# Designed miniproteins, single chains, continued (4), part 101

Each design is a single chain, and the fold is of that chain. pLDDT is the mean over its residues in the fold that is shown.

## One batch from the design tools (miniprotein)

Design m15738
Fold by ESMFold2-Fast:
Structure m15738 (fold): chain A 88 residues (1-88)
Amino acid sequence: SAREDAAAAKARAAATLSPEAAELYSRALDLALEALEALEAGDVEKAEELLEEAAELLAKALGIKYGLSEEKVKEIAEKTKEVNREAL
């Protein structure tokens, strides 16, 4: 299930990432799961808001892991939000 897959991903992140990056990944996954529940309920607007927040947290986690600039982190977040909006 998506929740079981997310739990496995969180466990891998905790084992391989810094605690700060792992926490951001965990929060992003929780928001993505809530977005899926919103979509199943037909609440596209709520799903979009949750996915936008998840994209920002994921981009920050990648920034920590790979030592990316704030500008590059913002670029990744904005591009992810764009792709999500096109899919909704």
Scores: mean pLDDT 86

Design m15739
Fold by ESMFold2-Fast:
Structure m15739 (fold): chain A 63 residues (1-63)
Amino acid sequence: GIPEAQRLLEQAQRAFEEGRYEEAIRLAQQAIDLLLQSQGDEDLLVQAGGLVALAEAKLHKEK
């Protein structure tokens, strides 16, 4: 549900801050999946998608 998606986004943000971009992407995508199953909060979906995009950009830049 939405509370679980929010918790996953918090964990994804912490992983991103720690430089664990692959883990951040995985956690954010899990949050997106939960939001889509719960007929989603649009704001949370935008936040999760943005985090995936930023983490992907960091992975490509760091390699």
Scores: mean pLDDT 79

Design m15740
Fold by ESMFold2-Fast:
Structure m15740 (fold): chain A 98 residues (1-98)
Amino acid sequence: SAEEEIARIVAQMQRLVDLIQALRDAGASAEEMLAELRRALDAIAAEDPSLTPYMEAILAGVEALVAAGASPDELADNAISLVHAQTSAAVAAVRAAA
């Protein structure tokens, strides 16, 4: 059902937020945070290829922030915002298709 797909998407996206928070708490550098996020985004896209465009959008945003010299705190805050924005987009797409 659409509700089951939405719940799965929200759970996968929440795991990304949890990862970002854990990396921030561990004192990860921006480069370490990018490397861990790249792995997690690739893993989510492999498990659910329908999420690939949203994962690519998050990765592109995170890569741009690192290239711009964002601090770890700025990167974490902006990455969480990107995940929330892409979660909303993915959920809206599922609802529109239902």
Scores: mean pLDDT 90

Design m15741
Fold by ESMFold2-Fast:
Structure m15741 (fold): chain A 57 residues (1-57)
Amino acid sequence: MKVTIVAYAKDKESAEKLAKQIEELAKKGGKVTKVEISEEDGEYIVTVTVEMSAELA
């Protein structure tokens, strides 16, 4: 099962910190396959894709 987590941050430092925290939490429940940080109009968008292993079902 594929789950996408999206979070918003005001600056790059906050975005990096948030991405790291989400990745750490996601690793406890599944496999993190992708981590992306995008900038749009001075806002940072953090996208973390987590894939649940079929072996854990």
Scores: mean pLDDT 76

Design m15742
Fold by ESMFold2-Fast:
Formats: sequence, C-alpha cells, structure tokens
Structure m15742 (fold): chain A 61 residues (1-61)
Amino acid sequence: SPEEAIRLEAMREVKERADKIGKEAKENGWSKDEYLDKLGQATVEIARRYQERLAALKAAA
C-alpha cells in the first residue's frame, strides 16, 4: 500500500541517519549524551516528515 511504502521509506531514513550520526560521533569524539541527543533530534524530524507525508496521502484520497 502507499502507506506501507511511506513507512518503509521512513524506517530506511532512520537507519541511514543513525549510521551517519554514529560515524560522525566516532570521528568527532562525541559523548554518549551528545550522540543520543543528535539521534533523538533526527528521529523526531523523520517522524514529523513521515506524519506529514501520511496526512498528504490521506488528503489526496
């Protein structure tokens, strides 16, 4: 379904962003708290976009 496609894309975005943040944390020597804060911020942003895309799909139906 279109909803499932949007969900799978969001899950992939979370994984790709987490991998990138993890690499940057290692390269820059971030603390655990700093790493978790950045990861949390990215997750919230991706979830927000996911909800927006889902709402747009429902509005187009």
Scores: mean pLDDT 83

Design m15743
Fold by ESMFold2-Fast:
Structure m15743 (fold): chain A 79 residues (1-79)
Amino acid sequence: ASHVPATPEAKEFAEELVKELEEAFKEGKLEEGLEKVEKKIEEKLKELKEEEQLSLQSAVLEMLVPHVKKLVEEEEKAK
C-alpha cells in the first residue's frame, strides 16, 4: 500500500483548516470557507515534496473530509 501516515505537521495543518471551516459555517459562509481551504491545500501541496504531500493527503482524508461532510449536511438542514 502506498499510504504514508499523517505527520504531526500535516495533522496540525488539517486541524487549522477544520477550525476555519467551523468559523465559516457559523458565519453562514461555508461555501467561501471551502474555497479558501481548497486554495490553502493546493498552495501547501505545491511547496511539499511527494512524501509530505502524501502525508498531508492522509491528514485531509482522515480529519478534514469527514468534518466537511458533516458541515455540509448541517448547512442543508439550516433552512
Scores: mean pLDDT 77

Design m15745
Fold by ESMFold2-Fast:
Structure m15745 (fold): chain A 73 residues (1-73)
Amino acid sequence: AKMSEQSIQQLKENPSLVPWLVKELKDPSQIARVSAAEALGEIGDPRAVEPLVKALKDEDENVRNAAVEALRK
C-alpha cells in the first residue's frame, strides 16, 4: 500500500531501510538508538539480529530493553 500513517509501518514495507536502521543503533543519541531497535524488531529482518545483540550491551537501559523486545520476535 502507498499510504502509511505510522513511520514504523512504513519501515516494515521498505526492507531497504534495514541497513540505515542498523547504523542508527550506533547513533550518539539514545532516542535514535531506541527508535532504531524498536523499528528493527517490528521489521523482523535476520540482518538485524547481530546489531541488536550488540545493543544488549548499550549504556542506556531503554536501548537494552528495546533490543531484548526486538530479539524476542
Scores: mean pLDDT 71

Design m15746
Fold by ESMFold2-Fast:
Order: structure tokens, then C-alpha cells, then sequence
Structure m15746 (fold): chain A 63 residues (1-63)
């Protein structure tokens, strides 16, 4: 599964590749909460904070 690939890449410190794997997982199933979390965290690790914030707001909207 692409989410599992993303998690493995994240664990290896391959954050750019993890971002791509998580994005593909979310294209297949936008309800994959773990993929959304993984994408957000990987973007933070890459210093892409604006993109991470957008992902978190889309999947974990504030009231």
C-alpha cells in the first residue's frame, strides 16, 4: 500500500519520497487519516510549513 510505502520512507528519513507516497495514497482514498498525518509531518520535516498547515486544515479542520 502507498501509505505503508510513505511510512517506510519517512522512517528512513526520505521525506521528499514519503510526501509523494502519501499524496498518492490520498488520491486513492482521501479518508486515509494516517496518510494525511504522515504527509503533514513529512512536509514539516522538509520545511514546507505552509503546505503542512494546508494539509492539516483540510483533514483536521478547526471548529
Amino acid sequence: ALNNLGNALFSLGRYDEAVEAYKEALKLDPSFTSAAFGLGFALVKLGREAEAKKVLQEFFPDP
Scores: mean pLDDT 75

Design m15747
Fold by ESMFold2-Fast:
Structure m15747 (fold): chain A 97 residues (1-97)
Amino acid sequence: GDRTLTEEDRRIARALDELEEAHRNGDAERFVRATVELQKHIIEVRLENGKLSPEELELIEKHGIEVLALRRVLEQAEAEGDEAVAAVARERLAELA
């Protein structure tokens, strides 16, 4: 495969391993960190392939990829009623604003 795809596979594998460990430990902060890294990687791939919406591109231009990733994590946590994960995501978003 392409060199870029090999680096992508490694980043995804690392994020998934970290996510599994966070689940075992019940660590909401580690869970958010791992999920954000996975989301950042997905967003970077979509950006490189021109698959992001104009709204997502504008958000990245103004606030960066991590803010878009954290917003996705927060939306999912709120939809699931996961208050611990939602609280960590909100705190991280406030630090980046």
Scores: mean pLDDT 77

Design m15748
Fold by ESMFold2-Fast:
Structure m15748 (fold): chain A 70 residues (1-70)
Amino acid sequence: KAAGYATRARAYLLMGEYEEAIEFAKKSINADPNYYPAYQVLAEAYKAMGDLDSAKKFEEKAKRLKEIAE
């Protein structure tokens, strides 16, 4: 489930396991491409790894999806 994968991705992010955080965030997006919290986790993980271009891309995606959800 999208929420479950995103929660696990957040846990890996908090442990500093950024590759696993990205993997589970992507699984969340695969389950629900409109689940904006998964893109937020993905952006934070890429930012922590120094991939600022990917971080910005996913941050913008999360913002757009959140606006549509409201």
Scores: mean pLDDT 84

Design m15749
Fold by ESMFold2-Fast:
Structure m15749 (fold): chain A 99 residues (1-99)
Amino acid sequence: HMTELRVRPDNPTPAEVATDDTEVEYELVVHSPEGLERFLRTAAGLTPEQARAVAARVKPGDVFTFTLRAGDSAQGIGDKVLEALAEKLGITVEELRAL
């Protein structure tokens, strides 16, 4: 069955949506556990041991969705990726960092 997503006729006008707080949704696709481990070590600042433990809990083809705001720093981006990964794994960011 085809599910059609319809735009509501009472959607806000472009002028009402104009804001400096633009949010953009991104998808992180896991191509390999080794690739994710490298990404976590370099972009998210995890230790090799933590990155390996996290990568062992994911499979190729897993997708993580996260939202960035205009003006997010590189560190803030890394933190949001960790939050999305922890949510996907069903653990907290603190638990993920403790792996």
Scores: mean pLDDT 62

Design m15751
Fold by ESMFold2-Fast:
Structure m15751 (fold): chain A 67 residues (1-67)
Amino acid sequence: MDGTATVLGKTVKCTGGAEGLNAVAFAAALLGCSVRVVGDNLIVVAPDGSKVTGSPCEVAEFCEKRE
């Protein structure tokens, strides 16, 4: 299923692959989060210690709530 999210005013595809992973990782980094790619999933840790592990779509939604 194709997904899109708006992070920092920019639309990104959150369907996986290098393009989706890179876009979500860049958005998370701009919010001060650390990010790691683990297979087809991302591990993102926010400055407050909150962590999300999941698909690019799940990480993009997490980032939207952090602004």
Scores: mean pLDDT 67

Design m15752
Fold by ESMFold2-Fast:
Structure m15752 (fold): chain A 58 residues (1-58)
Amino acid sequence: SPLVKMAEKVAKKIEEYGKRVSKEKGIEAGRQAAKSLEETDKEAGKIVKEKIEKFEKS
């Protein structure tokens, strides 16, 4: 799915934003993006969610 490829790019951008600005703001942005994507494509939303969960634990 094209949305799956976009989800990976979105997750990377959010991680970069979190490292640059604040981890908590990155996590919040990531949760919102994952929720929005999951409504359209559950797999795309799951990818963002898993990436953000790993970022939160790092």
Scores: mean pLDDT 81

Design m15753
Fold by ESMFold2-Fast:
Structure m15753 (fold): chain A 67 residues (1-67)
Amino acid sequence: SELEEKLKKIEELEKEILEEAEKLDLSTEESQEKLKELVLEGMEKAVELLGEEEVREEFKKMLERAK
């Protein structure tokens, strides 16, 4: 399934971002800026893979789960 392949790539991107984020010392402004860049790049790649509508839906689900 094309959707399953795209979701797997998104999961890999999320894992990569989380691994990089855990290595950062968020007490520094430089690390905070780097985290913002990682999140923005991840979102851009996710939009490219799934399209804006699908990314929006998955992002909403993740935010609901985080609460």
Scores: mean pLDDT 70

Design m15754
Fold by ESMFold2-Fast:
Structure m15754 (fold): chain A 68 residues (1-68)
Amino acid sequence: AAPRLVEAEVEGAEGLRALADGAAASGDALRITVRVPAEAREEAAAAEAAGAAAQARYPQVTYRLEVL
């Protein structure tokens, strides 16, 4: 079967966590772009940690950081 890919953009680590949690019951691939302010180093670190945790639970979830 053809894979389904859902793409979404969120602001900050909290948005990433919410989307990943919402995908818990789905078999679809989820690609999340997390947008952070250029100076928000702690937010970027939190987003990386949240992304890694989501992928550990949902192998079909991927993420990337977009620095503003």
Scores: mean pLDDT 69

Design m15755
Fold by ESMFold2-Fast:
Structure m15755 (fold): chain A 80 residues (1-80)
Amino acid sequence: SSTGSVTATQQNGVLTIETSSGPDPRLQAVLQSIAEGLRFQGERAPDTDGTVSIDLEMDEDGRISIVGLSGGFIPAAPPP
């Protein structure tokens, strides 16, 4: 089995996305798609803050499952 993760952090108008996986191209493609989706959501909601972490596992049959999901982007307080 292979594992991978995507972590997206949005704070003070800055969005940072990190991916971590083994060298399996199928898992990398799925993680990249998730990262692009998180970037799109963050860019459409720049007044949000938070961290989203998604953990994936790929079994021996190539089936990919979400094994961990935490956090979210929440509305930030208005600027002073």
Scores: mean pLDDT 76

Design m15756
Fold by ESMFold2-Fast:
Structure m15756 (fold): chain A 68 residues (1-68)
Amino acid sequence: SAAMAEVALAVGRVFFKKGKYEEAAKMYELAIALDPEYKEAWENLAEAYKKLGKEEEAEEALEKAKAA
């Protein structure tokens, strides 16, 4: 549900603030699995991928955010 996607996004942000970018990315991926049109989750996933040095995956996630 959208509410569960929001919870996954919020948990991901907590991991991101702690510098746990891999765990943050997993939570953002969960938010997207629950709501594929969740633009903010795609944007946050792109930022997490940038922190992990995954530039190509970050660009792809940002493109999906623009399409959502």
Scores: mean pLDDT 87

Design m15758
Fold by ESMFold2-Fast:
Structure m15758 (fold): chain A 68 residues (1-68)
Amino acid sequence: GAGELLDAALAILSKDDDLTVSRSGDDTIVASGSLTPEKLIALVLQFIGEFPDLEVSLDGDTITVSVR
Protein backbone atom coordinates (compact mmCIF):
# COMPACT_ATOMS: atom_id res chain seq x y z
CA GLY A 1 0.00 0.00 0.00
CA ALA A 2 0.97 3.65 0.35
CA GLY A 3 3.07 2.83 3.43
CA GLU A 4 5.39 0.67 1.29
CA LEU A 5 5.95 3.63 -1.07
CA LEU A 6 6.72 5.87 1.93
CA ASP A 7 9.19 3.26 3.25
CA ALA A 8 10.95 3.25 -0.15
CA ALA A 9 11.06 7.07 -0.21
CA LEU A 10 12.41 7.11 3.37
CA ALA A 11 15.18 4.66 2.41
CA ILE A 12 16.23 6.83 -0.57
CA LEU A 13 16.23 10.08 1.45
CA SER A 14 18.16 8.41 4.31
CA LYS A 15 21.05 7.65 1.92
CA ASP A 16 21.85 11.40 1.70
CA ASP A 17 24.02 12.34 4.69
CA ASP A 18 23.18 16.05 4.19
CA LEU A 19 19.52 15.36 5.06
CA THR A 20 17.86 14.81 8.43
CA VAL A 21 14.94 12.52 7.67
CA SER A 22 12.06 11.73 10.02
CA ARG A 23 8.73 9.96 9.74
CA SER A 24 5.58 11.67 11.04
CA GLY A 25 3.10 8.85 11.53
CA ASP A 26 2.29 6.41 8.71
CA ASP A 27 1.41 9.11 6.16
CA THR A 28 4.28 11.61 6.08
CA ILE A 29 8.06 11.87 5.76
CA VAL A 30 9.91 15.13 6.45
CA ALA A 31 13.47 15.74 5.23
CA SER A 32 15.50 18.88 5.93
CA GLY A 33 19.14 19.93 5.63
CA SER A 34 21.66 22.46 4.42
CA LEU A 35 21.19 21.77 0.70
CA THR A 36 21.47 24.20 -2.21
CA PRO A 37 18.20 25.26 -3.90
CA GLU A 38 19.32 23.40 -7.03
CA LYS A 39 19.79 20.12 -5.12
CA LEU A 40 16.47 20.54 -3.29
CA ILE A 41 14.62 21.09 -6.60
CA ALA A 42 16.39 18.08 -8.16
CA LEU A 43 15.29 15.84 -5.25
CA VAL A 44 11.68 17.07 -5.47
CA LEU A 45 11.58 16.40 -9.24
CA GLN A 46 13.12 12.95 -8.70
CA PHE A 47 10.42 12.03 -6.17
CA ILE A 48 7.59 13.37 -8.36
CA GLY A 49 8.91 11.11 -11.14
CA GLU A 50 9.60 8.00 -9.03
CA PHE A 51 6.56 8.23 -6.69
CA PRO A 52 3.67 9.79 -8.66
CA ASP A 53 1.15 8.46 -6.08
CA LEU A 54 2.84 10.47 -3.30
CA GLU A 55 2.43 14.20 -2.67
CA VAL A 56 5.80 15.99 -2.65
CA SER A 57 6.22 19.59 -1.49
CA LEU A 58 9.12 21.95 -0.83
CA ASP A 59 8.92 24.71 1.80
CA GLY A 60 12.22 26.56 2.16
CA ASP A 61 14.83 23.86 2.91
CA THR A 62 12.27 21.21 3.93
CA ILE A 63 10.96 18.45 1.66
CA THR A 64 7.67 16.83 2.74
CA VAL A 65 6.50 13.54 1.20
CA SER A 66 3.00 12.35 2.10
CA VAL A 67 0.22 10.03 0.95
CA ARG A 68 -2.25 11.84 -1.33
Scores: mean pLDDT 75

Design m15759
Fold by ESMFold2-Fast:
Structure m15759 (fold): chain A 59 residues (1-59)
Amino acid sequence: SDELTAEAVALGQRGDDSAIEPLVRLLSHPDEAVRLAAALGLKDIGGPRAEAALREALG
């Protein structure tokens, strides 16, 4: 959804740890665009915690 992709981008731009858990939830969304935005958001945050969360959610 357009709203959820915008939210994922905004969470990534905040760059704090509180954004990681909402982004991980969005990685499971049925909409591929939402999942891609969530993955990008986690990459934007960066660091070991965001990287670990992305790895655990995707594979």
Scores: mean pLDDT 78

Design m15760
Fold by ESMFold2-Fast:
Structure m15760 (fold): chain A 65 residues (1-65)
Amino acid sequence: SMEEEIKKLLEEARKYLQEGTVEAFQKARDLALRAIKLAQETNNFDLEHEAARLYREAVEALEKA
């Protein structure tokens, strides 16, 4: 299902955030952005909120790198 695809993207984004390299933060940002778009298309507001949170964390990590 699309929900399972979104959850998979969020799981991958979390793993990259934990890796802690600039390249990993860029991958986490891109995965979270993709998850936001898919959640918006399916009107899944809870998953959109979680994806947006991970996106912000990745962007903030990149700004501090």
Scores: mean pLDDT 88

Design m15761
Fold by ESMFold2-Fast:
Structure m15761 (fold): chain A 72 residues (1-72)
Amino acid sequence: SEAEELARRAAELAREAARLVREAGGEVTPEAERLAREGERLAREALRLAADDPELAERLARIVYGAVAEGA
């Protein structure tokens, strides 16, 4: 689904942003910040598309939250 595609893209951007921050010794570079913001935008849109489908929303949240938690 479109929502799942957006969630997967958001997760990938979150992982890339986290990797850049780690390589910079914990510094949030302009590139990492840009990727994180784009990922957040896509995640929000994915969750909005699943607003009336609790099962899909939970699945999308796990995809996105898993990537964000990995970056923390």
Scores: mean pLDDT 79

Design m15762
Fold by ESMFold2-Fast:
Structure m15762 (fold): chain A 87 residues (1-87)
Amino acid sequence: MEEKRKAFIEELKKRFGLDEETAERILNSTPEELLAILREKGFTLGQVDELLEIARKHGLEKTAEALEAVRRDLFPIKEAVDKVIEK
């Protein structure tokens, strides 16, 4: 489990230029804390989807579940607007 957590932190540092503190906060956060962190850092929908992929790749199921909840809360209106524009 520790090895998977370390791999996730290192991949976040490489892909998003995050410091270790921020990557650890993402890993250990509740959905509400994650929402605050991702808003503070200006994460896009695409970057949240990348975080989900990385969490699933490393078998971090609780982190993936929290990210799925946050994805809905961060971008509910954007998904609705994008569907209207694409029609």
Scores: mean pLDDT 73

Design m15763
Fold by ESMFold2-Fast:
Structure m15763 (fold): chain A 56 residues (1-56)
Amino acid sequence: MRQAQVDQIAQGLRATDPDSPWSDEQIQAQAEAALDFGLRTAAASREAARALAAEL
């Protein structure tokens, strides 16, 4: 589930600086942006790998 992945990233961000002045809302927004970027990058990498394999 998307929310579980966002929560996992948010926990990682909080663990990096537990005394951070960032609000839970700011950390959640950061985690969502990171997940969206990661998913787009992973999809592009998988497509590139498939294209390379087809040429070999």
Scores: mean pLDDT 71

Design m15764
Fold by ESMFold2-Fast:
Structure m15764 (fold): chain A 81 residues (1-81)
Amino acid sequence: SPAVLEAETLLALALIYLHLGKVAYQKGDYENAIKMFEKAAKLAEESAELARDVDPGLAQQARTIAENAKKLAEEAKKKLE
């Protein structure tokens, strides 16, 4: 289904941004880490919304990725305080 393919594409992109955020965080680039984690969370939330009624397993996976990305963004924000 087109919705599942779009949701999978958004989740794949979210995982790329999540990885980029982790790399930035490990290098001490907290400003870029926050940007990457927030982008990952947004893309994963969009994936979960698209998958909600057509692939509940994908929607749950995307929601988990979004919550993890949000937690990592908050941890990175603490480093700038």
Scores: mean pLDDT 91

Design m15765
Fold by ESMFold2-Fast:
Structure m15765 (fold): chain A 67 residues (1-67)
Amino acid sequence: SPEEAAREMGKYAGVDPETALKAAEGARQGSEGADAMGELLTRSYQKGPEAAIRAGAAFARALGGEP
């Protein structure tokens, strides 16, 4: 589900699942959460390419898609 995917993305970005959920919900609503989602992707990228790829797949699922 998008909710589970948001928590998974937070895990790869190194943030708690509640923060990841709020960021994903905000992004879907077109609020400051869109910037927060970008920050999560940036954090995963800084952890290395494998973390970035996994976070990207989770990001797609959090928005209602599948990787």
Scores: mean pLDDT 68

Design m15766
Fold by ESMFold2-Fast:
Structure m15766 (fold): chain A 96 residues (1-96)
Amino acid sequence: AEDYYNEGLVAFARGEYEKAVELFKKAIELDPNNADAYYALGIVYYKLGKRDEAIEAFKKAIEVDPTNKGARELLEALEKDPNDESVIRLPGVNIK
């Protein structure tokens, strides 16, 4: 799962968001407890304008790891102000 997760991060960094979605989904298939992959998937869906899918992915990240503050904060921000992209671009809310 780690290789697919790392490949997904590279695809995301290159702006290959649809490829990043596929790679993070593969990481989740190999390790369903990978909260970081769900968190990353949420950010990529948000970049693609898929708000509902982003919210679902962040909820899954929180379900897997309730201590994931980034996913909680982004989920709360998206539910209160659904078009505020500045939250995703703040330092410390990037994909790891």
Scores: mean pLDDT 75

Design m15767
Fold by ESMFold2-Fast:
Structure m15767 (fold): chain A 78 residues (1-78)
Amino acid sequence: MPPSPSPDQILLSTGIALVIMDNTDVGVSNSSALLTGGLVRVQNGQVTPQDLQRAQQLRQQGLPTRQQAIDYLRSYAR
């Protein structure tokens, strides 16, 4: 009964990496930004559909890292 993997590991293994940025913490919780086969859990008003498309496009390059996902979200949040 191994422990659940870190949120970063889940994002990488699911296919696309998309991170939800918060004012209090820029981290990704295990259930706030979990991606599986293109499925993503976004908070209402947190991420735009364009963000999802960009994150999915990165997938063809071989699954972006959590850091790259944060970078993309920062570009939009600017």
Scores: mean pLDDT 42

Design m15768
Fold by ESMFold2-Fast:
Parts: C-alpha cells; structure tokens; sequence
Structure m15768 (fold): chain A 63 residues (1-63)
C-alpha cells in the first residue's frame, strides 16, 4: 500500500501549496509530484517511493 501512501502525500502537499498560494512551495511540490509519478510508472523499488513520500510530507509540514 505504499502507492496509496504516496498518493495521499501528494494530495496533502498539493492542498498545502494551493492554500498557501506560495510560489516556492508550489514549485517544490510540483517537482516532487513529477518525481513520484515517474518512479511509479517505472516500477521503482518501494525504498525510492518511500523516500519521495517523506519529502512530500516534509513540504506539507513546512507549508
């Protein structure tokens, strides 16, 4: 269920960036979201997906 955790982290990060209307936060979120999608499409190992999910969570905490 790592994919579900990643999707939830992505949603939270996007929501946080949208509410803040902070350009820097938005750009950071977009970069991580694109990275996450690329990893999911390429079937990257769970370790890589978890790493990106953590980075998205950190962005949400900072936003």
Amino acid sequence: ELEKKLEEAEKRAREAARKENALETWEKVQELVEKAKKLLEEGAPQEELEKVAKELEEVVEEA
Scores: mean pLDDT 72

Design m15769
Fold by ESMFold2-Fast:
Structure m15769 (fold): chain A 58 residues (1-58)
Amino acid sequence: GKDFEEGYKIGVEAAELEKEGKYEEAQELVLKKVKGKSDDEQAQIVAGAAEGMNEYYE
């Protein structure tokens, strides 16, 4: 769904920050995206972000 896709994009961006050693910035990027969302929307965004990060990490 839409929230999962948005999370996926943020996850890829977070993985790029991790490669630069910017782990806190990567975490903040995901947290900022979930603020003000419902529990279900947050779960979808987080799931998408995890998938995006995992795929980028290889």
Scores: mean pLDDT 79

Design m15770
Fold by ESMFold2-Fast:
Structure m15770 (fold): chain A 100 residues (1-100)
Amino acid sequence: KKELLEKAAEYLRKAAELLRRAGEKDPSNKELAEEAARLAEEAAREVLTQGTKNAGRLVAEAIRLAEELLEKSPSVKPLVLEALDYLGKALGYIQKAEAL
């Protein structure tokens, strides 16, 4: 269980970094990108403090905002798609840890 949550936190931090980079490359959507990144980092903290249910909700919200960013900002699409991949992997690890 602990190893799965540590992997989830690692992927959430990677997603947050990519989302911040997307916001830097498209300043018109910076607030949206930074909000998605903040939620991913908050989820990373929650998984390490045994908040798996709250962490799952935060990751789902980060995914929703990242998908909105993907639609609004075609110029950062590769960064956002990579972030979405990491968010999905993190959510999978959280769900697997909850099922144990």
Scores: mean pLDDT 85

Design m15771
Fold by ESMFold2-Fast:
Structure m15771 (fold): chain A 73 residues (1-73)
Amino acid sequence: MENLTLEDVLNMPEEEQIEFFKSVMRAKDEEIRELIEKMKEWLEKGKVTEEEAKELRERAKKWAERLKKEAAE
């Protein structure tokens, strides 16, 4: 995911963000861990702000709730 930043994800249309999140949720544990490590690297290098990280977290919660609803139906 070298070509994809947290800022790019935040600027995606909601539909694309949901599909990206679904692919991450369906990924193997190793792929999920690698993504988390990349997010930490982006924050350390100042490529995203705390505000951008907060917005991404709120969107992630929204997507997680949507996925739970889909799984329950």
Scores: mean pLDDT 57

Design m15772
Fold by ESMFold2-Fast:
Structure m15772 (fold): chain A 69 residues (1-69)
Amino acid sequence: MTEAQLLEASGSVYYMAGVVAKRLGDNEKAIEYFEKAVEYYEKALKIDPENEGAKQGLEAAKEEIEKLK
């Protein structure tokens, strides 16, 4: 696994944690996890700017944050 792949995977883990927190009604914790997902996806894109998984994950995480504000 490359560093970019590990960062993308970390973003995906935080994204899933955000979805779980949102489903449990913990919107503040969900926002925190989605913000962590954004951070890791952005780090992955800094190393590999064409990573489609990280681009898609970043947009999805940003949309979830906007829905919860």
Scores: mean pLDDT 85

Design m15773
Fold by ESMFold2-Fast:
Structure m15773 (fold): chain A 72 residues (1-72)
Amino acid sequence: VEELIRRAAELALELAKLLIDGRRDPELEAELARLEAELREAIAASADPEAAARLALEAQARVAEEVEAYAA
């Protein structure tokens, strides 16, 4: 599940930076949506869904921090 978390975080950060710059990428938006769906399934199917969800939340928090830094 870690690779899905990492890829989703990387795409989310890239898309957030594009939006801050006044741009969009619909192809990357679709890819992120696909990865988020796969990640939800992987977390639910995990042997430890709570630990997997925590990793995803930590990655999301890091993306939010980097987005705020970029927007500043």
Scores: mean pLDDT 80

Design m15774
Fold by ESMFold2-Fast:
Structure m15774 (fold): chain A 119 residues (1-119)
Amino acid sequence: GPVATESGGGTFPEGGSVRLTSTVSGSSGELVGVSWLQERPSGYAKAVAGVSGDSKKVGYADEVKGRVTPSVDQANKTAYLDMNDLKKEDTGVYYSLAAVLENGKVLLVAGPGAQVTVV
C-alpha cells in the first residue's frame, strides 16, 4: 500500500524557520488533502495546519496562524509545512496525514513523524 516519507526535522533556534516535507509513494492516486499534527513532549496532540490537494482550501490552528504555511506539490505527491518565527511550544513530533484518492476510495496515509526541537 502507499507510504509517506517525512524529512526536515532537527534542532532549531527560537525565532528560526523549518520546512517539513512529506512525500507519498506506492500509489497512482491523487492527494485530496494533507493535515499536519503536532504531538508535544507532554503527549498532547493537535492538528496545526491542513491544505487541500488543489491548494484552494487551507486551515490553521489559531496559535500558529501567520507563522505556518502548509502547501502541496500534487505532481510529486509532496506536502510541505513551512514554520517561521519558531517558539518553544512548537517543539514536538510532526505527523503528516495524507488523504489519497485511488480507485474511487480515500486512503489515509500517515507519515512516520519528524521531530522538531526549538532551543
Scores: mean pLDDT 88

